# Ledger of designs, part 74: designed miniproteins, single chains, continued (2)

Each design is a single chain, and the fold is of that chain. pLDDT is the mean over its residues in the fold that is shown.

## One batch from the design tools (miniprotein)

Design m6548
Fold by ESMFold2-Fast:
Structure m6548 (fold): chain A 60 residues (1-60)
Amino acid sequence: SHMEELRKKYEEEIEKERKRADEDVAFTAKNGSPESAEQARAVADKRIEELRKKGEELVK
């Protein structure tokens, strides 16, 4: 159904953002401070959570 297709698209976007976030956090952890890595993770998690919530609300 169209709703299932939309959900899959949101899930794909979330996966892409998570991948980018994981890479960004890993880079920051390796080249920066632990605090900077934690901040990068928190920002990314918030963004991913907003996308996830939006997708879930549409499917409910």
Scores: mean pLDDT 76

Design m6549
Fold by ESMFold2-Fast:
Structure m6549 (fold): chain A 65 residues (1-65)
Amino acid sequence: SPLREELRRLGDESVRLGEQARRQGNLQEAADHYDDASRSYEQAGDLDKSRQARQQSEQLRQQAQ
């Protein structure tokens, strides 16, 4: 469906932004992007990618503290 395709693309873009922020040491910003990716993938029905993005977000938030 068009909505699922759009949500998957949004998830992929959020992962790219999260990875860029992580490489720059912006851990809080990276966590926010991976959190956005997790939500987009979940709404798209891509549960494996959603779980992976959520795990990355949680790890980054822990590192930022």
Scores: mean pLDDT 89

Design m6550
Fold by ESMFold2-Fast:
Structure m6550 (fold): chain A 66 residues (1-66)
Amino acid sequence: AAVDEALAQIDLDLEWFTGRRLTPEEKAALRAGLERVRAVSGQPVDARNEAALPIVKLVKRALDAG
């Protein structure tokens, strides 16, 4: 199940921890980040980590804000 299922899971997890859902802008940013991670899934771990870092930062920011 594509990026959509990952976004749905993140949205549910954030709601469970913080009581708030992702905004449409946050969902768009996460979708772009997840698509980038998917595009580099066959690359060395350093490239995957670079692609994943913006997603990790966005999730941490959302947790800190909620």
Scores: mean pLDDT 71

Design m6551
Fold by ESMFold2-Fast:
Structure m6551 (fold): chain A 81 residues (1-81)
Amino acid sequence: SAELEALLAELSALARELNALVEQNKDNPEVQAIYEETLKRLDELMRRFLAALRAGDEAAARAHVREAIEVVRESIAKMKA
């Protein structure tokens, strides 16, 4: 759906910002720890997203992408603090 595509595009843009912050702070162990935890959370959300897609549950798929967006936003904010 167009809504799901827009959410995935937003997540992709945020993931690029997250990756840029991680690269800029590669020698900062606090940033690296936040990144590692963020990847674990995103892996779980990706698993749930794929399960929702296989079940044809577009509402659940969109909800998992929105949660992933919030996870990335939270992680970026923590890295900038």
Scores: mean pLDDT 90

Design m6552
Fold by ESMFold2-Fast:
Structure m6552 (fold): chain A 90 residues (1-90)
Amino acid sequence: MTAEQFRQRAQQYLDQGKYVLAAFEYVQAGRRAFEEGDLELAREYLRKSVDILVKNDLLYGATAMEAADLARRVGDGETAEKAQELLLKA
């Protein structure tokens, strides 16, 4: 799957109110964008994932942990810190 395909799935889940699944798909979009060498797009998708979890008070450790790891790898320290805060609350 391409980063765009994961992003489309995330948007579909958002439209359905399925925030955990939307956050998961945005992390996959960010991972794929990183693998394709698009660091700016990777940062955008990882930030969207973490923002969804934070705004909806969702404490899902696996998704937050993957988001934190990928955010560090793409140089987005702020998003990594927000994801780590979710892990500390879980």
Scores: mean pLDDT 83

Design m6553
Fold by ESMFold2-Fast:
Structure m6553 (fold): chain A 75 residues (1-75)
Amino acid sequence: SAKEGADYAGQAGTYAVLGDVKKAEEGVKKAKEAGASKGAIDGAEQAVEYARKGDIAGAVGGAIKAIGDGLQDEL
């Protein structure tokens, strides 16, 4: 569902900011399976990519996008 997709995209962003890349990647996969928007998925994937590079600011930006676009899926 859109709600589940948004929840998983937000979780992925959170784990990416915390440096847990494996859980962040699992969150992205679950967001895709639950039908999250392309924007929410792109934001979550951005957060994971920057987390892998150790770029916390980039990871935060991706997480904000994932949460914001995920909320649009619920509306």
Scores: mean pLDDT 76

Design m6554
Fold by ESMFold2-Fast:
Structure m6554 (fold): chain A 105 residues (1-105)
Amino acid sequence: SMFDRLADQLLADPRFAALRSEPRRIRRAAAVVLFFQQGTNNTATAEDVYDALKNNGNLLSEKMQFVTPAELRADFAAAGKVITLEDIRRAFELVPRGSVLELSL
């Protein structure tokens, strides 16, 4: 999936070395977190990211709107079946705030 490829890309970056000891589920959660943090200029919370996973990757609230590209819908649906809110909270601890990665989408 796209999030597995993005997670592998994170493992190549020394800034994300802490992810190397985490299970694949947490590495995928970190990729999802980074995607929304970059898309929302680091304003998305763990709860926002989890809600977006349950809403086809779309993050829609009174304070922010982020519509996920249609080509990513299947990857978000697959991630949303296995990633929990606690996985996302763990990923927020491991992804440094303000991290930027050049994403090949």
Scores: mean pLDDT 74

Design m6555
Fold by ESMFold2-Fast:
Structure m6555 (fold): chain A 74 residues (1-74)
Amino acid sequence: SHMETEVRGRALGVARELAKTDPALAAEVRRLVDEATSAEELLGRLRELAIRHGDEGLLAMVEAVEKALAQARA
């Protein structure tokens, strides 16, 4: 779906920026993008990853996309 493409694209963008400072975390984000079967699964797993690593940028991206999805479903 368009939303799945959007979430995947944003997550890969964040991974590209993370690769400059934390290549291991960037690789984890890319793995989740490859393994997730839905946008909702991907967002949930990315949120857990962001919380475990204390990455505020990744968490903010996930929260922004979750808010956009909630608004689109209303």
Scores: mean pLDDT 79

Design m6556
Fold by ESMFold2-Fast:
Structure m6556 (fold): chain A 82 residues (1-82)
Amino acid sequence: MLSPDELVQRAIEAAEAGKEDEAAKYVRESLKLTLPGVEVSDEVAKEIARGLAEYHRARAAGDTEAQQEALSRIVKAVNKAL
């Protein structure tokens, strides 16, 4: 079984490759391990995956504004599931 961190890494890689369905699958699997009982739709999982990929890219570029925007997107997507 993959760890939540490994699933997040795979979600980022899939999202960057444009494989949104695969990225969403890894996000959902990670959330099931970290937040038992929280279920997200495929659309919400895709939004979280895009936010994670954007955050990773912004972090590598040192872009603090883009990092904040990506985190805001992730939080907003998670709130849709709650």
Scores: mean pLDDT 79

Design m6557
Fold by ESMFold2-Fast:
Structure m6557 (fold): chain A 86 residues (1-86)
Amino acid sequence: SELEKKKELLEKAYKEFQEWMKKNNITDAYGFSDEEIDAIIAATEKDLNDPELAEFFRKLTGGDKVKAYLFAIHPSYLKFLKELKK
């Protein structure tokens, strides 16, 4: 289904993000407030425009807001969004 394809693309983007985090020893969202992090996560869920895809995004990040924020601004996630809009 289209939803399953979107989930596969999102999981692939998240794996690229995880590899980037490991390579660069990234652990925190430096310089941003909790309110700014929450705003970016909310904007990300709205851009996904699918409640089940948004839930899958939350599952991939394990409910970790810092990882969710960092993934949302990462090039792999932006590339995923571009592929969704084609």
Scores: mean pLDDT 77

Design m6558
Fold by ESMFold2-Fast:
Order: structure tokens, then sequence, then C-alpha cells
Structure m6558 (fold): chain A 84 residues (1-84)
């Protein structure tokens, strides 16, 4: 199911992918709860930043904007790593 795939993606640190699957399933509130739980457990500052962007956008009722910003930020973090 989309929810099972999304949960596994978030638990693996693929925050944007997992959140998108939950949004596609129409389960925005469940996505927020799972992301907040994951945010408390993760120690990676870049993943924390990505999760917070998604949470904030979903809570604002802007899932498409939140997911687009998370993808942009993810690309920026990858670029910084490659350019370093």
Amino acid sequence: SLLEQGKKAIEAGHVGTGARLYVEAGKVDEAIKLLEEYLKKTTNPNVKKLAQVVIDGLKAGKPDEALAEAERLSRELVRQHIEA
C-alpha cells in the first residue's frame, strides 16, 4: 500500500518520498505525525531540516508547495556535498 511504502521510506530517511506517498493516499495528518516522530529520532541535521520543511508546509495546508521545497532543499544539500 502507499501508506506502508511511505512509512518505510520515512523510516529509511527518505522523508520527501515518504511524505509524497502519504499525501497521494490522502493521509496528510498521518504523514505529519509520522514525520514528527521521525524528527525526534533522527540525528542527521540535514534530514531534520528536510522533515521540518515538509511538516511546516503540510500543517499550512500546502502539500504540493511543501514537497517541492523539500525536493529543492534536498538537491541543494547534495550539491553542497559534491562541491565541497
Scores: mean pLDDT 78

Design m6559
Fold by ESMFold2-Fast:
Structure m6559 (fold): chain A 107 residues (1-107)
Amino acid sequence: SAEAREYLLRFLDKLIEMLEELAAREKNPKIKEKLLELAKRLREIKERLERGEISVEEAARLAVEAYTEAAVELYKLEHPDASEEEIAEARAAAEAMGAAFLAKLKA
């Protein structure tokens, strides 16, 4: 819907700005790099949606995938001694947040 498209575009803009601000203040160069990589991926998804190259549903799916991957990588950087179980729990938490976001877009 037009409403879902506008919501997603505004959400992506706010998230990109937040990630860039967090990266600017980040002292760990590896964490900074991952925050900027996520911001770049989200901007590319936003631009493809704005150009009509992908649907709202596809853009939301790609954004959730990018977020989940980045969240897991950031968790590993912050917790280098994390077990496979702890990493799996971090992934499950990120996936749950993504699923909740996708559900709101369908409402």
Scores: mean pLDDT 87

Design m6560
Fold by ESMFold2-Fast:
Structure m6560 (fold): chain A 81 residues (1-81)
Amino acid sequence: YFKPVVDAGYLTQAQIDTLVEQGKKANIDLNILAAAVVVQVGEQTVSEALAKYVGMDASNAKRIYGQDKIDKAEKLVAEIL
């Protein structure tokens, strides 16, 4: 799920390991965390990135994962990157 970002040179393996560790401690879903990373290297919202990744509408992604979880993932990624 992080391979395209690493392959593009946006993140190192050490940064990925830190994100995964901190995400697990914060009980953040790794799919939401991966979407938040994509937002940091692009101009789309986490909901839009999730919708593309899981094949559903952005409104459905927000409903299923919840805005609070999305906000926590965005904050965590911003603190690490």
Scores: mean pLDDT 65

Design m6561
Fold by ESMFold2-Fast:
Structure m6561 (fold): chain A 61 residues (1-61)
Amino acid sequence: PFPLVDVSSLSDEELEVLNGIMRHEARKHNAPPELIEAIEASFSASREERIETLQALLEAF
């Protein structure tokens, strides 16, 4: 949990790090394949799409 984190304030480099952390945690905890696929897709997504996906994931965890 990251209370009050505004993912849109993160740099592209910080977003890559956060995306990597989320992928690691999802795989470690055997998350559903759909969630893992969404995280993998966000590595290739636009900045806006990555922010939306990662913000939603942080709110879910």
Scores: mean pLDDT 75

Design m6562
Fold by ESMFold2-Fast:
Structure m6562 (fold): chain A 65 residues (1-65)
Amino acid sequence: SSSQESGIKVRAIGLGVETGFKYAKVEGDTLYFYTDIEDEKELEAQKKKAEEEGKRLGMKVKIYK
């Protein structure tokens, strides 16, 4: 609800921290997340959560391990 660009960047970084990703980065229309989750079920849950938040923000999501 703040200015669009600044708000998106702040939320992306916050989301990365809240969801247990090592980092979150915004580049263009894409959210980049890095994770070290070893459990397949937990990784799938984190991916789903990140994808839903990305969709809410109108951004693409890329997740790396």
Scores: mean pLDDT 66

Design m6563
Fold by ESMFold2-Fast:
Structure m6563 (fold): chain A 80 residues (1-80)
Amino acid sequence: SPEMDQLVREFQQIGGDIQDIIQQLVNQGRNDTATQVSNQFDDLNTQFYNHVRNQDLNGMRQVIDQMRQLNDQGRQVVDS
């Protein structure tokens, strides 16, 4: 569906931002924090594509909200 395709694109966009945060944390020598963010991202990725398979738009939106929270948290750590 067009809505599902839009949510997938949104998830991928935020995922790119999270990958940039992980790289910045690694560059800062904050490898433990980078690993923690990476593990949380992997868990959210698994959850998101489970919702895609089930055509669960509400589940996809909830994972996107969690992705935004992870992105914001990771950005705060990078900037500290």
Scores: mean pLDDT 92

Design m6564
Fold by ESMFold2-Fast:
Structure m6564 (fold): chain A 80 residues (1-80)
Amino acid sequence: SSRVQRLIQQGDRLLVLGRDYLLRGDNDLASRYYLRSGQYYYQAGDYSSSISSYQRAIDLDPSNQRARSNLQQSQQLLQS
């Protein structure tokens, strides 16, 4: 649907922004943008892309409990 396509496009935009912040050395902002990217992919039902984005967020900020919880939920839904 057009709604799902818009959610994926927002996820892609935030993923690009996360990469840009990472390249500038801003790991905190990169992690936050990867978390938000994962949330958009999750809303779109793209659990594979959601998992990838959450893993990137956790790699940069292992203390982010929200990203860890969201990763677990996405993994469970991908297994269905």
Scores: mean pLDDT 89

Design m6565
Fold by ESMFold2-Fast:
Structure m6565 (fold): chain A 79 residues (1-79)
Amino acid sequence: DETLKFTEEVKKEVQKLLKEGKIEEAKELIYNTYLKGADLSEEEKEKIINEILKKAADEKATPKEILDYTLRLIHEALS
């Protein structure tokens, strides 16, 4: 699953960027991976980015849990 593989990479890179204090770069990575081209307002995208960022920063969260949470947030925002 290409999306799960991207989520594994996002988790690793987000955690690395957060350790380096690069919060805006971590948010940009999440935006580019999941929300680029989504038919959502910029305010809705920012809220989703912040929730995904928190989940990806959790060392105990699996890539599948991060992906499932991400897809749920996007689905709810589009509904």
Scores: mean pLDDT 83

Design m6566
Fold by ESMFold2-Fast:
Structure m6566 (fold): chain A 79 residues (1-79)
Amino acid sequence: MREEFEELLRKQIEEAEKLMAESPPEMAEILREALELGVEAARARFELAPNSPEQQAKAAELKPRFEALNARFEELQAK
């Protein structure tokens, strides 16, 4: 189960890295940060108890980072 999670995560990272290699540098940087943030969120959801104070604190920590990435992505697409 943990090994299945790690293998799935590894495959998703490899596919994301291929997409980044095919993207313009500015888009690749945003995708890299999105991948890192997504991995951190996925690990927190897997490792922390559902609806725990720790999971809620991690979600609150990650929310502004997701919002900042979305804003940068929208700005890049508007060009």
Scores: mean pLDDT 76

Design m6567
Fold by ESMFold2-Fast:
Structure m6567 (fold): chain A 90 residues (1-90)
Amino acid sequence: TRKEEIIKSLIDELEKQIEYIKTLPIDEAMEQVIEALRYQIEVLKELNFKELAEIVLQTLKELEQAKKNKASKEEIIKIIEETKERIKKL
């Protein structure tokens, strides 16, 4: 279904963001990840996938807080991995 395709696309995007966190300096990785998630939220809202948009928005808020707290790469990756698991259950 289109929902299954969107879920797969989101999981693939989140995995891509985890690789950026692993490979880039933390400050550059965080800016890129936050921007990517803001874009995904707008796309999901436009497509009327409100539940998925709310999950991604929650993750964005957690990542913005992690950035302010100067969280480790491990902590940031954990937030994204937990988001992937929430999305997979839909």
Scores: mean pLDDT 87

Design m6568
Fold by ESMFold2-Fast:
Structure m6568 (fold): chain A 93 residues (1-93)
Amino acid sequence: MEAELTFPDGTKVKVKAEGNKVTVEVSGLRPDQVVEVEIYKDGKLIGKATLSPARPKAEFEGVKPGDKVTVKARLYRDGRLVAEGEVEITVKP
């Protein structure tokens, strides 16, 4: 499945969960911005990454088809937290 978070400034976080992986990709980041992403399964943190304009994508393993994962995203600008959001997604075959 795919899901998308859109922050108030237009920054988008796209989440795709398929097979054995979750892919998180960010678009619309400015040079002074990063997004920290955390992936949870059954209440446990299974992955964390910092996404930037230079590294806008991260992939995480540890899932299987039918799993529900929560992706939490925090947008930072100039080192300060400016927005956060989360989405639940079901892993597709």
Scores: mean pLDDT 84

Design m6569
Fold by ESMFold2-Fast:
Structure m6569 (fold): chain A 87 residues (1-87)
Amino acid sequence: MEEREKEKAKRMLEALKKVKEALEKEKFEEAYEILLETKEEILAEEGEGLSEAEKEAMREGFKELEKDKEKREEFIKKVKELLEEAE
């Protein structure tokens, strides 16, 4: 159980590092794709973390971001701001 939690945290940190690198190069679509991949891994996990309602809300949220480029750009800008504040 604890080893699985560490592995998940490691994957999340690796994904965030790649997102940060993509954002530094102003590759917003690449950053978004990395976040989508991380989302799929979270949603695939059973028995830990998110409830089914939270997973469904996340799926619906990302579907809306896929449809609306403006919402996607706002989301990416918010992620960039949060990553910049973390330094």
Scores: mean pLDDT 67

Design m6570
Fold by ESMFold2-Fast:
Structure m6570 (fold): chain A 72 residues (1-72)
Amino acid sequence: STEEERERARALLPKLLEEVAPYLPDLDELEKEALAAQVAGLEALIAGDEATAEALRARYRALLAQIDARRA
């Protein structure tokens, strides 16, 4: 359900921020954009803005594909 998705997002956001904090200075611009999209997507889901959350999830996946492509 939408409320279960919001509860998961509320739990995931602080864990994500805690896990990435020591690596933030070492992220390049593309990795920072991907992280920003992931964080904003979780925040939109918590706020109940499902359309914005879906758009940000799509952006995050596209940015991850660009990161993967540059490593090939």
Scores: mean pLDDT 81

Design m6571
Fold by ESMFold2-Fast:
Structure m6571 (fold): chain A 92 residues (1-92)
Amino acid sequence: KIEEKRKMLAEVFEKYAKALEELGREDLAKLFREFAKKAREVKTQEELSELIREISETFGVEQSDLYAAESEEEIADLLTPSILELIEDLFK
C-alpha cells in the first residue's frame, strides 16, 4: 500500500498548496508543494517512513495516525488544526 499512501499524501498537500496560494500565502504554498513533491518521489517503505516522520514533526501529528489514515479526507483532518495555527501565527 506504499503507492496508495504516497498518492493520498501528494494529493492532500497539492490541494492545500493551491488553497494557500489562492489565499496569498506563497510561503506556506511552497512548503506544501515540497511535501507533495517528496510524496510523489517515495519509492520504498523507508522513504515513506521518513516522509511521515517529517510531516509528523512539521505539523505535530502522530505518525501512527498518518499510517492509519485511509483517505485524503482523513489526512486533511489530521493536518487542518496545524495549518490553521500556522496561518494565525503568520498574521501576528
Scores: mean pLDDT 79

Design m6572
Fold by ESMFold2-Fast:
Structure m6572 (fold): chain A 90 residues (1-90)
Amino acid sequence: SAAEKEKKQEVALKFAVGAFKTMITRLRVLNTPDSEEYIKKLQEAIDILEDPNATTEQKISALREGKKIAEDLNMTAIANLLDEAIKILS
């Protein structure tokens, strides 16, 4: 049903936001020269995912950017979680 699809998408977005916050925490601990730029991009992505006025296309784009950062950081479990969220929204 449409309501079940909407609920599944809402849960997927909440998990994705949690994943991005985990990535930000790890980047702050690692404190590499690239950490600040990745943190900024992830914070902007969280803002899009939590914006009720953001389009599905904007949310998918934010998830793809976060997945790419997770892959760059070799965070395979998070990259797989974000890939699944993209499939749920698509």
Scores: mean pLDDT 89

Design m6573
Fold by ESMFold2-Fast:
Structure m6573 (fold): chain A 75 residues (1-75)
Amino acid sequence: LSDEMIEEINEALKRMARSVTDIALSNSPASQQPKIKQAGDYLIQAIDAKSQGDYDKAKALFDKSRQLQDEVNAS
């Protein structure tokens, strides 16, 4: 994989994260929307951290996103 290809993949992943978050927001009650938005924001930040080589930060941000998603699903 070239550096250019890796950057293109990272940008595609961020677009997918935004799209999934937008779909979830449009299909969720107002009470859950702040958590869904925050989970999406953490996911995008995790992708950015991974692209910068900060895998520890990426994992922590991904775990935060997943925890918020689990809380929404448990509601």
Scores: mean pLDDT 82

Design m6574
Fold by ESMFold2-Fast:
Parts: structure tokens; sequence; C-alpha cells
Structure m6574 (fold): chain A 56 residues (1-56)
């Protein structure tokens, strides 16, 4: 649940081209995050706080 939320937030952050994430996520990891995000039911508003925490 929390792992899926964080994965979805990281996927969103990568799509938004947030600086610093491109060095942390390789192509294989990106595909895994995309799959998790596609299966999750999180709203974009639910991802804002986890993404902000990852960037802090």
Amino acid sequence: SEEELLASALYLGHLLQIPGLEDLIDDEQFQQLKEIASKSKFELSELNEPLARLLA
C-alpha cells in the first residue's frame, strides 16, 4: 500500500521531469513503477504529499 503509493509518486515525478530523479531510476525501474502506478487507484492529489516528502 505505502510502497505502491511511493512508487506511483516516483513515476509521476519522473513524468514531470523533476530534477535528480533521472539518476535514481533506470529504465527497468521506470517500467516497474509504471506498472505499479497503472494498477493503483491513487488520485493525483494523493501523490502530491508523498512526492514532496521524497524531494525533501
Scores: mean pLDDT 68

Design m6575
Fold by ESMFold2-Fast:
Structure m6575 (fold): chain A 96 residues (1-96)
Amino acid sequence: STAEELEEERRLAEEAERLAEEVVEKLREIIKENPEASKEELIELFVEWLKKEYKMSDEDLEKVRKALEKAKSEEEMEKVAEMAGVAIAARRLAAR
């Protein structure tokens, strides 16, 4: 491996961490700003935001929706949001 490959790997890891944090923070914001919303309404708001902001595919959005529906706590929903952020970074890597 070259020094350039190691530096690119580091930058991609940093982007994945930033996207994971950004996506988790947005989920927390949606929950906080919609205290009367049902879990189903919160999931819809979050999935629509992911679609609009990151242009996630319908297949990836459906996986996120199903994972959030199975989450039993806000902490589990945050873990799903973190994984969604990492998936966005991985898709960007796969796209070049």
Scores: mean pLDDT 83

Design m6576
Fold by ESMFold2-Fast:
Formats: structure tokens, sequence, C-alpha cells
Structure m6576 (fold): chain A 90 residues (1-90)
């Protein structure tokens, strides 16, 4: 799943219809936007650092810092996405 496909699913599906994989992507992006390290993000979402790294690259980001900047920008520009991600991580 690409970042574009993920964002479309996140926007158009209610939280209850999101798959565990889509919720994992949302949780990773949320914690990245909060400034957590790759290790802290992995611990917060309950996956390995390798899983976080693989998902970031699968999203099309160059590295962890690229993903952090993108996540922060997305949540700053789209408050509805931020609210939905906060609901998923709660």
Amino acid sequence: MSITEFLARLIFKPVEELTPEEKLWARILYHLSQGLSQRETAEAVGVSQRTVSNLIRRMGFKDYEDARRAARTLLDVYPELRAKMEEIVA
C-alpha cells in the first residue's frame, strides 16, 4: 500500500472500518508527527524498528526524517486527519 492509497482510505473510511494495517500506518505517522525517534515510535505502536523502517520506505519516504517532516506537515494542514489519528492511538 502506498502513502496515497493509505491517505485515501484514512480520509474515506470511518475508524471502525480501518484494517489493522491501516491503523498501524496511522499510529506510526501520528508518533512521527509528535517528534518521536524510530525506536520510540516502534515501542509506542508495538512493532520492531525494522517494521517501522520498512513501512516508511514503502510509503515512499527517503528516510525517517523525511517521514517525520511529511507526517508533521500533514497533521498541521489537515486537522481532520489529526483528529482521526488521535482517535486511532487513544
Scores: mean pLDDT 79

Design m6577
Fold by ESMFold2-Fast:
Structure m6577 (fold): chain A 60 residues (1-60)
Amino acid sequence: MDKEIEQLREKMDRLVAAAPASEQAILRRYYDRAIERFEKGDYSGAVGEVLRAVAEIVDR
């Protein structure tokens, strides 16, 4: 569980770092939600938040 959370944090951090500064705040919000879901055992919800973060970069 902890290892999965850390891997999710690392992946999200890389995505946020690669994004334009204007989008980083939005991505950080999805990142925080994903970690929160993962810590509560809702890994499906966590994955959903990660995918939404990626969609925000692609769609914008």
Scores: mean pLDDT 72

Design m6578
Fold by ESMFold2-Fast:
Structure m6578 (fold): chain A 86 residues (1-86)
Amino acid sequence: MAKDEEEQKAFLEYLIELYREAVERVLGRKLPEDMSSSEILALADEVLSEEQLREILERALEKARASSSPRLRELAEEEERLREEE
């Protein structure tokens, strides 16, 4: 359904915003609003610690679990299961 695709798109936008906010906190400055998702992810990989990346993942999983999209909820449950097996 188009609603599931829209929720998945909104989730991806939320995830990119989490990376943007974390990078901005580390750098102490605002990133350009028109910066691409790939540029934000590349910068996050360079400046964020493993702990900060884990915090972003945990926040993203909370958002996915609260989603009305069955696919996002399934992905969140699978990721939590894999983490519990470690």
Scores: mean pLDDT 75

Design m6579
Fold by ESMFold2-Fast:
Structure m6579 (fold): chain A 55 residues (1-55)
Amino acid sequence: MTVAQLKEQVDAAKTVEEIVEVVQQLLARQAERGHVTPEEEAIMQRAIDKLAALT
């Protein structure tokens, strides 16, 4: 899975469930790689903002 795919998934997410799936995939990727990039931080922030708007 690429960072570009995660960004596309978070941008397309319409429900809390879809956003949570993106967050879980991002966290799994970070755990496997042992580091966080600025792009991954931006995706996480986008997910948080979308989740806040839906809840």
Scores: mean pLDDT 79

Design m6580
Fold by ESMFold2-Fast:
Structure m6580 (fold): chain A 69 residues (1-69)
Amino acid sequence: MPKYYRIIVKGVETGKTLEGAVFEEESLEKKIEELVKKLQEESGDKKFEVEIIDVETGEVEKLEIEVEP
C-alpha cells in the first residue's frame, strides 16, 4: 500500500512554518533539508521543529534541527 508523508517545518524563534509532502521514505531527508533551507533563508531562524505525519495512520514523528547561522 503506497503511503505518503506530510512534513511541517517550524522555525522555533519566529514560529513560521513551511509544509511539504513525499510518497517515499527515501525522499523524506532531502525534502526536510529543502524546507529547512528555505525557511532559514526567509526567517533567519537557527532552530527548527520538524513534524513528519504518516497520513494513513495519523502517526506523528517530531525532531529538532539546528543549523549554522
Scores: mean pLDDT 78

Design m6581
Fold by ESMFold2-Fast:
Structure m6581 (fold): chain A 83 residues (1-83)
Amino acid sequence: MEEIDELIEKAREKGKTEAVSALYSAREILRIAQSLGDKELVEEARKTIEELKKAIDSDNPEGIAEVVRRVDELEKKALEKAK
């Protein structure tokens, strides 16, 4: 099982619905970044997943919200580059 799939299950068990959505988006961003060969976007997506993992582990709703906003920004950037 991929690391991110385990994290999605953990977030769901904790009732962190926004974090679950953000993790699915981060997985899609990684897919797009890898298909484009964009190493910087891959690094940003991985870092964002790590930050989200820490916020979920510490049960920090404000931290989760901040990372969710960053995921939204990265998703827009990835979709723009995939045109």
Scores: mean pLDDT 79

Design m6582
Fold by ESMFold2-Fast:
Structure m6582 (fold): chain A 87 residues (1-87)
Amino acid sequence: SAAAAKAHIERVAAETAERVVREVGQRVSDASQSKEKQQGVRDELDALAKKYFGLERLPVGSVPTLEFARAYGEIVGTAKAREEVAA
């Protein structure tokens, strides 16, 4: 049961990370033609980076943004899967 629980947590974390990377990538793409929308996405990502990683601001660039999205998704997915296993 412990091995099955660990496998479930790892799978949900990986699937959530992949989903969050796609979602963040799409939001960045959708915002690309509007400075106001770009700032809104930036502010949201900076707030999440501060909450989950203690970063004042997320480094500028697509690579840092997608790396952050993956790490954030793994944290959220792990937390959700742990609650599912504990229930």
Scores: mean pLDDT 82

Design m6583
Fold by ESMFold2-Fast:
Order: sequence, then C-alpha cells, then structure tokens
Structure m6583 (fold): chain A 86 residues (1-86)
Amino acid sequence: DDEELIERVLEKVRRDLLEAGASEEQAEAAVEELREVAEKIDNVSIALTAIGVGGRAAIEEVRAGRAEEAPEAARRAAEETAKRLL
C-alpha cells in the first residue's frame, strides 16, 4: 500500500529529527510539510524521493541549531525535488 509506505518513511524522518535534537512539535511540523508535498505527487517513487530529500534538509537545519527552520527547509527541498523529477 503506497500510503503505508509513505507513512513508514515519514515516521523514519520524524525519528531522525528527534534524534538530531528537534522537539516533538518541530519534528511533527517538518513531517506534516513533507506529507502535504507527498499528497500532491501521484508517482510514489517521486513522492518517496521528495520526502527523503526534504527530510535530509530538515535534519541538516536541526543539526545546525536552526530547528525552527526545519519545516520550511523540508517543504522547499521536497517541492524543488518533485519539480525537477516531474
């Protein structure tokens, strides 16, 4: 099930954000941005790639001490990746 696969990857990103030092609220905000982007993408492989790239961008912001920027970084990186692949 594509939705189950997407949710599994989003949960992995959430855990990685928490391990990097994000709060529960910050991690959830970044994951929700990724979910919104993925919901607009019909191709599951592209959606998974966008989540992966967006998740990494969010984790980099958290590790840099800018956890508040993680949701925006996730959304921007995911959207740019989706546009490049479509």
Scores: mean pLDDT 87

